# Designs tried in a protein design run: designed miniproteins, single chains. Part 98

Each design is a single chain, and the fold is of that chain. pLDDT is the mean over its residues in the fold that is shown.

## One batch from the design tools (miniprotein)

Design m3424
Fold by ESMFold2-Fast:
Structure m3424 (fold): chain A 82 residues (1-82)
Amino acid sequence: DSQDFFSRGNLLFLLGRFDDARRHFQRSIDLDPNNFTAWFNLGLVLFRLGRFDDAVDYFQRALDLNPDFQDARRNLDRARRA
C-alpha cells in the first residue's frame, strides 16, 4: 500500500539509495497523491540527485497540499537558489 512504499522509500533514502527511494516514493504518491510528506521526500531525493528544478516542483506540491509545512518551504527556497 501507499504507507508501505513510503516507509521503504524512507529507509532507502537513509541508506543513500536515492534512485530506489525515488521509485518507492513515486509509488506511494501514485497510490495516495495527498500524502504531502511523500511529495516532500521525493523532492529531497531529486535535490540529492542534482535535479533542482524537479525538486522545486515537488516541494511546491507538498506546500500546496499543506501550506503550514515549514520543512517544505525551507527546502523549496534552498532548491530555488541551487
Scores: mean pLDDT 89

Design m3425
Fold by ESMFold2-Fast:
Structure m3425 (fold): chain A 79 residues (1-79)
Amino acid sequence: MTVVLTARARTAERAEELLERAEKELAPLGIKSSRFEGTEVRIEVELGDRASSGALRVMGVAVDLLLEGAEEVTVELRE
């Protein structure tokens, strides 16, 4: 199962800061891919046997990014 976390910031500089924070917090889950372009941050995490706890951690990171000033955060679950 792949979880995709997408966050939008007000500025490109803020997007880079949000990416660094999310990468640090999601590192224990194993990041499949991460990128930012303009004001958008996108991180993909592959969840195996830890799917339930991993998904909760991604949701916690989404809330953290909103508290850190992300204008919008979306979380998508894919197989």
Scores: mean pLDDT 81

Design m3426
Fold by ESMFold2-Fast:
Structure m3426 (fold): chain A 64 residues (1-64)
Amino acid sequence: MDRNRLFFLAAQLGDEEALAELRPELVKRYGKETVDAIIEFAKKQPVTDPAAVRAELAELRARL
């Protein structure tokens, strides 16, 4: 689902707006502990091409 990918990319880039918008629905679906673990995992992942990641995030946001 585009929303799961968007959430992961937002967490990697520190996009607080996207995280705030998506977090409540993901918490309902997976639970707070799981969502917090995903954010921590995403923040630990290296971003090899930040420009490409930002472009993907912008495209996914445009589709929501």
Scores: mean pLDDT 74

Design m3427
Fold by ESMFold2-Fast:
Structure m3427 (fold): chain A 80 residues (1-80)
Amino acid sequence: SMDEDIRLGVMLVAASVILTSSRKFKPPSEETQKLLDQAVAHAQAALDKARAGDFAGMEEHYQQALEYLKKLEEKLKELE
């Protein structure tokens, strides 16, 4: 549907932003690097699932990428 197409477009843009932003960010510790690596891996997997027409798999991996980014942000706050 049109609503699904808009939602997919937003997720594709968000996943792409995660990938491009990760190239500019240098995590300060091994633990934060691992969290970033997991977020990037799930963002890439979301894009790969979208290319395969697996939109349910795309949403699942996109949500996992967001959860790892949330954990990364929480860990970065601990390192203040």
Scores: mean pLDDT 82

Design m3428
Fold by ESMFold2-Fast:
Structure m3428 (fold): chain A 55 residues (1-55)
Amino acid sequence: MKELFKDKEGNVYEVEAEGNTVTITNLKTGHKLVYENVDYKKLIELLESEGFEKL
């Protein structure tokens, strides 16, 4: 599953969930953050609480 998110400064991120792994890619810089053994729904709730907006 792939979703696009925008932060408060307009940076766009691709959030991809594959099994228990979530990868967040900054589409401007190409920087990747990989989270293993995380709950996707919990992670999305945290991002939204920090001002990320689902596109």
Scores: mean pLDDT 80

Design m3429
Fold by ESMFold2-Fast:
Structure m3429 (fold): chain A 87 residues (1-87)
Amino acid sequence: SEEENYRAGLASFERDLAQLEALARQTTDRDVLEQILAGLQRGKQVLEQLRAELEKKGYDDLVAEVDALLARTQALIAEVEAKLASL
């Protein structure tokens, strides 16, 4: 179903985000951190667009899940930006 496809997509995003969190915390390579930052910024835009679509469709529980992923993505963006500024 459409709802199951959204849930699968969010689960995939969460797994990818967890991998990026681990990588960002393990690396001091500027090029890698810049690639992570670019990926996170693109991911944030995708989540913002998805949030608007889910809200329009009345999937309030999925909107809440997207809000949690957005907060987590924004926190990691700030972490990576701070790390890049210190290199």
Scores: mean pLDDT 92

Design m3430
Fold by ESMFold2-Fast:
Structure m3430 (fold): chain A 66 residues (1-66)
Amino acid sequence: MEVEEKLREAGMKPDEKTLKLIELAKSGKTVDQIAEELGLPKSEVEALIKVLVNLGIITEEQYKKL
């Protein structure tokens, strides 16, 4: 499945920060760790992850581990 195409369909840019967020989430990093790595507020990271879960890029199980 094409991650970048799904992001565009949701009105998100498939930029390096978004792709890094996906990789960190899939590697089992916590929301706090992702927020620190990307320099984003935890609330923004959670909002982005929720969109990615809705798109099927991140599974609900992966989100639960974050």
Scores: mean pLDDT 75

Design m3431
Fold by ESMFold2-Fast:
Structure m3431 (fold): chain A 68 residues (1-68)
Amino acid sequence: MLVTLDEVREAILKAGATPEQADKAVEALREKTGGADRVSVETARIILMESGILTKEQAEKVKEILEK
């Protein structure tokens, strides 16, 4: 399933991250995907974990929120 970067940002906030963390995470996703507006849920989780902006637990929760 593909999700927008806006949907990922909202999921990050719902996972308990700060707005500043959410903005940095979206920037990392954009850089790693070459400016894509949409990403797969799996790709988003991997990039968020590798960036170190979110904890592993927060990244897993983001995946769960996006899969609902």
Scores: mean pLDDT 79

Design m3432
Fold by ESMFold2-Fast:
Structure m3432 (fold): chain A 90 residues (1-90)
Amino acid sequence: MEEEVTEKLVELAKTEEDLEKLYEKAYELGKEFAQELIKKGYSKEEIEKKVDETENRAFARAMAEGVPYERVSAVVKGFADGAKEVIKEY
């Protein structure tokens, strides 16, 4: 799951040139990721840690693959913001 989400975030950053659409798509992924972790019974602290680890992996991989910083920033921020929206209601 976490590796699959990381791969999808990197692919979005590589293929989506519209920064607003990239942020929105990543935001929905972040929401879905946090919701799945809640359904699996993870605590708020565990979910926050898994979100942070996924952000760091996606950033590192996208940067290593030569994705422009603006797209990497947009996808990571979108994912984090989407996940946080779900976590704050938990």
Scores: mean pLDDT 86

Design m3433
Fold by ESMFold2-Fast:
Structure m3433 (fold): chain A 101 residues (1-101)
Amino acid sequence: MEVQNPELHEEIRLAIEAGEAIVEERYEEARELLKKLGVSDEEFEYIKENSPSPLLQAVRAMIKVGAPAPAVLALVDRHLRATNREQLLEQNEIVRKAYEL
């Protein structure tokens, strides 16, 4: 309903990309993205140290940069979908190989 700063849309996009990188343990890429969003290396290390899983690290990092709940939920959904799709694709390939290609 209200028009916010257009820069906020870019920040949300970068936060999502950083979250995806963290979930894939691409910490170098995540660190660069988070730095652009004003998160220091020390804050990022604190998030990693205090979060037992990459998914929780990603969620915490996104919350730190002020990402809205829908963006955080979308990241979680993407991770779950990616995991399910990869398992399904792998099962199909295994079946093909069992039948001689």
Scores: mean pLDDT 68

Design m3434
Fold by ESMFold2-Fast:
Structure m3434 (fold): chain A 103 residues (1-103)
Amino acid sequence: MQLIPRFPEDFVLPDDPEEQRLAIALGLVNAFIERYPELTPEEREAALDKVTAFVIRLLAQMPDPQAALDRLGAYLDQLAKEHPEVREDLDRIYAAMRAAVAA
């Protein structure tokens, strides 16, 4: 399955490249959550791997990866509270991002 970032219908991408990358990362996580009930366990693992790899690549392109990680982490925590069924997967994304920033 190809995950396309999902945004609200009236969402306008920010002009700032840093804010745009952050918005795309959040859009991919939102797409994963929305598709989650439709995916087999194998498709969920594959989608999680792709989302995680893409978010890490975007984070590596940020001028301040630690500040970007803190902002993404806060958003992922909020999403995990709203969608408890994906909490473990969101925690894995955050752990992978934290490890990548520390390297």
Scores: mean pLDDT 76

Design m3435
Fold by ESMFold2-Fast:
Structure m3435 (fold): chain A 65 residues (1-65)
Amino acid sequence: GKARELIREAAPNSSEEVLEEIYEAFAKSENLEEAKRNHPVAGAFVHDNSEEVNEKILEAAREDR
């Protein structure tokens, strides 16, 4: 899905397990604050990336529903 591709591009050296944890946190969340709260790994990812990148991933994860 588009969201998984965007996460991979933002974190190319991360394991598949970490990418899925980030994806699940974004897919279950309505906004970035909720995504940060849902999983510690997602919180770190949001902090390390720009708001623009994080919002694009959040939107793409909603489309994958």
Scores: mean pLDDT 79

Design m3436
Fold by ESMFold2-Fast:
Structure m3436 (fold): chain A 112 residues (1-112)
Amino acid sequence: VEKLIKQLEELLKEALKVLSEEQKKELLERLKNHPLFKEIVKDSKSLEEALEKILEKIRNSKSEEEKLRLIAELSRLVGEFLRENKINPELALEFEVLSGVAQLELAVRRVT
């Protein structure tokens, strides 16, 4: 799980470099309307603040299943946003792959 958290941190750092200020606001609103993230990011004034709060929630979670669920959903949401807005397709694919890996690990843990 630690390796996936580090990978997520690096991909989010790259995403922040390619998003315009308007795209950052749009993604922040998407996070504020997401069932898993809305309480975590409700008072966030910037995308950077919101992402840091989510990463902190992931790191501080006692459940590896919760960590994997948050990693999978954040990766999916950011990858989808990049894909829909035609922003850096290679980075969008990296987020999609990370989401898939986290979902697979979550599924394996439920049956093992």
Scores: mean pLDDT 83

Design m3437
Fold by ESMFold2-Fast:
Structure m3437 (fold): chain A 98 residues (1-98)
Amino acid sequence: MTDLEDEQALLLLQTLEILDEELANLDGKDPESREKRIKLYKEIREKLETDKELREIVEEALKEKDLYKALAYLLEKLFGKKLSPEEVKERYKEILEK
């Protein structure tokens, strides 16, 4: 069973990767893009420890059993970006499953 904090950090990272197409399209051999992804994960974890409002929003998203609905909720709530769960699923597969 994964720690709740790891699940929260991973869900936020996936949300940011869907939002930031530039990171997804960069060559994975570029040292700058790799360093940026590592830093983002660390910053997400630190922010979840200090930002109670962010933590509560992510905890609400984790109650959703459908991953794509949870990601759509976070995109709308945190970034004001309205995507259907179907659109999120397509972006998730193109960005995170390749």
Scores: mean pLDDT 71

Design m3438
Fold by ESMFold2-Fast:
Structure m3438 (fold): chain A 79 residues (1-79)
Amino acid sequence: SEMEKEALRLAMHAAALITSAEIMILSGAPKEEIRKVLERAEKLAEEALKLAKESGNEQLIKEVEILREQIEELRKELE
């Protein structure tokens, strides 16, 4: 469905931002800049999760929940 396509698009953007944050950590970027990237990823993941739940696609819901867990773990590493 169109909702599933949009949820997937948002999830892919969140995943790209997670990868960017990982690269920033590896390259020694400022923690504040990494936090901003993770905040953007979280917002996209929240929107993706809402659309995934509305679509009833259990696999997509699980995939987005994994992205949110990855964001949380990276945030904890910055504390």
Scores: mean pLDDT 89

Design m3439
Fold by ESMFold2-Fast:
Structure m3439 (fold): chain A 58 residues (1-58)
Amino acid sequence: MPLTEAQKEVVKKTIELIKEGRYLDAYKLLVDFINKEGVSSEIQSEMFKEILDELAKS
């Protein structure tokens, strides 16, 4: 799988926050993680895809 355990955990937390209606907290968590860890554009795309796919199912 292309995501690390830390990246998977952030995706999971972001989805949980979105489902709780905590959109600003979800955005802040994801963006801060990406910026601090220097996540590549390819991995960012995979993280966003997982979040959007889950959101679309709801």
Scores: mean pLDDT 79

Design m3440
Fold by ESMFold2-Fast:
Structure m3440 (fold): chain A 113 residues (1-113)
Amino acid sequence: SEVKEAVKKLAEVLYEIAKILGLEEAAKYFELAKKTGDIKYILEGIKEFAKATGVSLEEAIEMIGKLVLLMYEDEELARAVEEFLRAVLEGDEEKAKEYALKFKEILEELEKK
C-alpha cells in the first residue's frame, strides 16, 4: 500500500528525532510504526514524546515540525509532518493518509539532490 509506505517513511523521521532527543519510549513506538505502517503507533509515540518532554500534544507536534524544518530545511515538508500528526491526534484517518502521501512526495523531491 502506498499509504503504508508513506507512513513508514514518516515514522522513520520521527524515530530519528526521538533517538536524537533520547526519548526511548517514543522511539519504540515510532520503530513499530516504521515496521508496520500502522498509524496507531504514531499516536502512541507522540503521546510518549509529549509526556517525556513535559509539553502538551499540540506543543509536541510544533516541536517536531521545527526539528523537521531544521533537519531538511523545507517548510512544506515540516508542515506536512505537523498536519499528519494533528490528523492522527484528532482520529482523522483520511487526512492522516493525505498528509503522509504529501510528505512522501516532498521527501522524494528533496532526494533529487
Scores: mean pLDDT 88

Design m3441
Fold by ESMFold2-Fast:
Structure m3441 (fold): chain A 99 residues (1-99)
Amino acid sequence: HMEKEAEDILYGLRLAAELPALEADQKVMEEGRSLTAILAAGLFPLIPDVRALVERAEKSSPEEVIELFKQAVKEIFDEIMDRAFERSKELERQLKELE
């Protein structure tokens, strides 16, 4: 099953590199791919260098692809947190300018 999971991750990564996140996620869902592929396609566009990640995954064993996926998911959470912080800071700035 690891080979299939790695294949699904790589497929999702390839779509994330080529398509906008919404279109990549929809395409994977329409093709009846696994949840792992859907998550990879939807989340990985948030990583700045998705193409380099795809190249690395193509040269990796199934076990290494799964570990790359876990690491990338962790980096996506960090990106979401950073984005939330920036939004909070901007809202505080706007509120201060009003009052």
Scores: mean pLDDT 66

Design m3442
Fold by ESMFold2-Fast:
Structure m3442 (fold): chain A 97 residues (1-97)
Amino acid sequence: VGSKGDVTVELKAASTVPAGGTLTLTATALSGNVVAFRFVSYDDNGNKLDTRFASADNPVVTISNLTKSDTATYYAEALDGDTGEWVRDAGVKVTVT
């Protein structure tokens, strides 16, 4: 429960991608003053796997040549220009089959 005008962000990603395929991560700012995006991924043990940065003008990252080890929970994070804090979305679990 955020107040109105606070930063909120949404990640759009496929929940299932074939091995050798591509995953497109798209961030959308739903509210607030967003100045940058990044995408972070974590395994089932909570280990951070990757961080990829994106601009506010092009909030899209494509990951190619996926393997089953790329199965992870992916998050979009938006940089709040008012606080300097990264705000994370609810996350999407992506399974590589």
Scores: mean pLDDT 81

Design m3443
Fold by ESMFold2-Fast:
Structure m3443 (fold): chain A 74 residues (1-74)
Amino acid sequence: SDEEILAELREKLKELGLSEEQVEGLVTLLRSIKDEPAEHARLMIRHAVSSLPVSEEKREEILELLLEAHERLA
């Protein structure tokens, strides 16, 4: 279910050190773009992740998690 996918995503994002506010912002973004064309959704996700105050290594991991979650939600 969508809720199970998002719950798993929240847990993984928290493990990477994101705050509750940052996690909920990203989850809200995914909910808003789930029906967007893949190319558009990818750009919006990349833009959101680029503003996070994290290392480049963690940024890549976060990006991959969000792209996978978006694909599973579609």
Scores: mean pLDDT 84

Design m3444
Fold by ESMFold2-Fast:
Structure m3444 (fold): chain A 80 residues (1-80)
Amino acid sequence: SIEEERLLVTLTSLKRRALEEGDHETAELLDQAIKYIKEGNYSKALEVLKQAIERLKKDPKRASLAISLEHMAKTVEKLL
């Protein structure tokens, strides 16, 4: 769907941003979320996104990325 395509494009962009910031662990979680979305497994994608968000919330410098991922998680919840 167009909604899934937009979600994948946005998550791929956020993964690239995490890699550019040296956050390989968040990038790996986002890669897992992308794979689950491609498989239609939105429940597992949401679990992995929540793990990434909780990790990022521990660092105030990462708040902007956490907020972006919270918006993506809400989009995935609407697809459940």
Scores: mean pLDDT 87

Design m3445
Fold by ESMFold2-Fast:
Structure m3445 (fold): chain A 78 residues (1-78)
Amino acid sequence: MEKATKIAVETAGRIAEAETPSEQAHIALETAKELRELGLSEEQVNALVTAAIVSALLSKDPEEAKKLAEENIAKILA
């Protein structure tokens, strides 16, 4: 889970930096693939990718997106 959480946090930053919805979708799909390759369940993949997307959309910059994703994922895993 630690590696999966780091991937999701970094993904939130990348989505926040993305200039188009197409780039955001591509980043989300690539992240889902990486998480599946780590052996996560579809439920875990969906939860982490959703947390990354929501955190990115609620933030003004990539650093804020990463911080918000870390906080949101900690709540999901608690």
Scores: mean pLDDT 82

Design m3446
Fold by ESMFold2-Fast:
Structure m3446 (fold): chain A 58 residues (1-58)
Amino acid sequence: SGEELAEELAKEARRTGGNKVRLTFKDGSKEVLEASEAGGLLLEPEVAERLESYEVLK
């Protein structure tokens, strides 16, 4: 679920110190955001449903 993804992302970003996150969507689009912004977006069900993967950037 989007809540689980947002929680995992927030934990990883917190552990690594406020990294950027790359979100890859099922339509092939990619967005680079601050971890906090990415987490907020993943709380939106429509966004979470379209998410293919995420990567926390160092």
Scores: mean pLDDT 77

Design m3447
Fold by ESMFold2-Fast:
Structure m3447 (fold): chain A 96 residues (1-96)
Amino acid sequence: SEIEEAERLRREAEEDLRRTTDAGIAVTTPDLGARLRQALTGDPLEAARRNAELFVEAARTTTPEKIPTYIGLAISAIGSLFQIEESERRIRELRE
């Protein structure tokens, strides 16, 4: 039951990352959107890290009105990164 709960929390964090990425794609350029989609095809921890970095870079190069949106997306991606990492650590502990 504890390992099933940790696996559920990891799946929820991965789904949150996907929703954050989809929200980002809806407001970004086609080029940045393609890069965000490509990041999702890899390891979930790397995907969260790369998407956070892409959103930070978008915030640096966008208009002032869009900066809060990209910062919010970056914070969400970073949150997913920490939740995936914690869940994976918990799953490893429970297996040993």
Scores: mean pLDDT 82

Design m3448
Fold by ESMFold2-Fast:
Structure m3448 (fold): chain A 79 residues (1-79)
Amino acid sequence: MSEEEIEKHIEEAKKRIEEAVKEGKEQGLSLSEIGKRVREIIDEAIKELEKKGASKEQLEKATKELDNAAVRALIEAAE
């Protein structure tokens, strides 16, 4: 899998995380419920990358980037 394809998948997953956090907050969901939705988005994104032949190093990088994006979005939602 190319670095460009990996980056595209990471950016799409980050966008989904940010949108899920915003929508959850607007709907009055608890941070725990929003966190469950975010975790599901991350897990599905990593599974799709693995299925498409991403390397272990690419999967580790993607996981860290998505975890960091999730933490940032959840902190901003808690403000």
Scores: mean pLDDT 82

Design m3449
Fold by ESMFold2-Fast:
Structure m3449 (fold): chain A 75 residues (1-75)
Amino acid sequence: TIESSSTIIETSVSSAEGARRRTVYSATVTDDGKTATHSIVVSEDGEVSEASAGESEELTKRAEELAKELYEKAL
């Protein structure tokens, strides 16, 4: 059993009526061919939303912890 993880921080700006900024803190964890991802999206107005997707609750929790650590370190 080998755990591997990758972490991505993205910032995008686009809107039909102007530029809106959002920052996405995303972590992906893969173990034994199962993958889980957790994303934290921070909007320009300061609204925070989170989303998880994964085939294992344990991996999803790991991805959530990694994404939250990135978010907290960026504050």
Scores: mean pLDDT 66

Design m3450
Fold by ESMFold2-Fast:
Structure m3450 (fold): chain A 71 residues (1-71)
Amino acid sequence: LAKEYGEYYGKKLGVDPKTAADAAEIAYELLKKGKSENEAAQVLRERGYTPDVVIAGLLGAKKALEKEKLG
């Protein structure tokens, strides 16, 4: 789920969908462990992701968490 939503937002923002998917998976795992969005964004930046990829990844991760609540 997180990867698929990361690809979707990556394509919308004009960044590489595969890179956005990988960022979304990392952000999703961090958020699921109780890290804040700011902490997840910091980890992605430290890994060398660009600001647009970080945005796409966080959007993908948040959408995946939202969909899990719906079953």
Scores: mean pLDDT 84

Design m3451
Fold by ESMFold2-Fast:
Structure m3451 (fold): chain A 85 residues (1-85)
Amino acid sequence: SAAIEEALKELAEALKRAARAEGLELSEEEAEERARQIAEFLASLPEEKAEEILAETSAALIREGGEVGRAVAEALRRLAEAVRA
């Protein structure tokens, strides 16, 4: 549970950074809610399918999002590991 909570916080921070890069303001509450929705989605999938979606999403974030996209991709990877543990 502690690992999941930490991963959710990291993803929320990465999402806030991504929003700022687009000139948008994302509140702590909004970022945390989005992170929880992502965690619930990943947890609802078979492990194999979750890994496939994460690989595709990470590749897109790295290609399109630069440094901020890489931060979001890393936070997503950590969240997926915590959810599966």
Scores: mean pLDDT 81

Design m3452
Fold by ESMFold2-Fast:
Structure m3452 (fold): chain A 75 residues (1-75)
Amino acid sequence: MSPQRIAILAESSLEMVRMQLFITNRLSPNDSALQQTIKKKGLNIINEVIDDAKKRGVEDLLDWDRVNQLIQQLK
């Protein structure tokens, strides 16, 4: 797989996590249990993206600023 295709798939996964957080905050801002569940699931997805990139030797293609921002929002 080309580096560009790997970057596109990683970006898509990060965007999914961001959208899920946005929708949950908009529709259920006071549901702390749901917020915690969504945050844990999002962090797991980000960890899978990082692990896949490392296994492929292309971790340098990740937008680490965006990854770190999302991790901070999920903790």
Scores: mean pLDDT 80

Design m3453
Fold by ESMFold2-Fast:
Structure m3453 (fold): chain A 58 residues (1-58)
Amino acid sequence: MELLEKAVDFLIKNAGKEVTLDQIAEELGVTREELEKIFGGDLDKLSELAQERVLAEL
């Protein structure tokens, strides 16, 4: 889904920076609850998806 792709891109662009779920929600223009429905509020899972995408591009 587009929201998932944008969240992953945001994490990749901010690699090495402190990022919260609320900041991701704000960047995408959605609520934290909407992100929680997609990931169950699990930032570790989101980080794994971002890492896999970077590895696939490298």
Scores: mean pLDDT 69

Design m3454
Fold by ESMFold2-Fast:
Structure m3454 (fold): chain A 64 residues (1-64)
Amino acid sequence: MSAAELAARLRALGARFSALPEEKRGATLGPLGEAADLFARGAAPEEVQAALDRAEAVIDALEA
């Protein structure tokens, strides 16, 4: 993935996170925060992608 694609994915997950009820947001803070931190510090694209995959899985489970 390009940096632009990773940034777009992070924004999309952030929007979905904001749409969750407040009581469900706590479970996503860790994984989403890790993805944002990895992206911000310029970690390898595969590490950012793996962190985004983890955050997305948590959000998907909470939306189901």
Scores: mean pLDDT 81

Design m3455
Fold by ESMFold2-Fast:
Parts: C-alpha cells; sequence; structure tokens
Structure m3455 (fold): chain A 83 residues (1-83)
C-alpha cells in the first residue's frame, strides 16, 4: 500500500541520516538511493526525484490533503493521497 511504501521510505531516509551523522557518507548515499528507487518502483517517480533533491512543484486540491508532485524539468508527475 502507499502508506507502507512511505513508511519504508522514511525508515531508509532515517538510516541515511544516521550513517551520514557517523561520517559513513557512502552508506548514507546507498540508503538514499534505495529510498528513491523504492518510491519509483512503487509508481511515484516525482517523489523519487524529490528525494534525490530535484525541484518538484507541489499542489493540493481545495478541501483535500491529496498532493500532486510535478518535476517539470524531467517530465515526471505523481499523485500522493493522504487520509
Amino acid sequence: SQDAVFRQVQELLGLAHQYRAQGKDELAEQYLRQAADLAAQAGYPALAHMLLGHEVTVSSAPGSTDKTLVDTEHGVTSTVHFP
């Protein structure tokens, strides 16, 4: 599910941050790439681009927590649904 993907992405980002704090930059980069790859494989390529530091525009529908993510430089779009 989308929630499970986001949880796993957050855990991988947490590991990346932890290893970077330890001076293990190569391991930190590997976990960051794993988080981005997971997002892309789950069908959220704009989220993957955002995690890699690409500029992504974010918009919300009125009265909704749904977000549309657009990386206009690379032509990538994803929609994220929040409860």
Scores: mean pLDDT 71

Design m3456
Fold by ESMFold2-Fast:
Structure m3456 (fold): chain A 60 residues (1-60)
Amino acid sequence: AVEELLQEAKEALEAAPADQAFLRAQLGQAIKDLEAASADDPKRPKSEAAIKSYIEQIKA
């Protein structure tokens, strides 16, 4: 669910080491973009994919 993805993303953002400042910034922006998007926003799938990608990169 989107709520679970947002929770995981926020946890990844908090856990990210200081040397991943760029990934932290990108993930933070993607979270804000998804939270601001309406349910019918065509950008939602792209924002969700971006968040998943950034979480994966931070956890790598």
Scores: mean pLDDT 77

Design m3457
Fold by ESMFold2-Fast:
Structure m3457 (fold): chain A 85 residues (1-85)
Amino acid sequence: MEQAEPSEEEAKELMERAKELQEKLGPDVIVRAGVIRAKDEKDLQAFIEQIRAEIAANPDYELVSLEAEKLAEGVYGITLAVRRK
């Protein structure tokens, strides 16, 4: 899948989501947000599973939260939270 460049409005919405998640989970959690382009929900789920597999393969980090939301047709925001083990 290709990463999409978000519009300024989409980027602001993702940054607000990431900020809310950071405040909810606390300072020991690393929150990252990004935008992807997916053809459908199945493509989105395949990308999410790839991210989960990469984090599971990393011994230094634990997956706390992974959220995906539809921003526009074929464009999804991904918010990822990980904690250092």
Scores: mean pLDDT 76

Design m3458
Fold by ESMFold2-Fast:
Structure m3458 (fold): chain A 90 residues (1-90)
Amino acid sequence: SIMELIEEGLKLVEEALKALEKGDYKKMEELFNKAGEKIQEIKELVEDNKELVELIDKMMKEVTELWEIDPKKALEKAREGLEKVKKLVE
């Protein structure tokens, strides 16, 4: 279900933030990539909902732009975006 994918994505982002706090950049990147896969699956499930697609695309753009500069802010933006998607599908 879409809610299950959102919860899985949020969990992966939180685990990536914890890996970052521990200085485990390799694990952070692996978890971030898995979160990105969940976000793409969510986007495919909501492809007929223009508002949700635009929200996801905006989130993904902001996350990508921040990733090389401030990975913590990138992960925080991913969390914020997924929480917004969650509220719209509830």
Scores: mean pLDDT 87

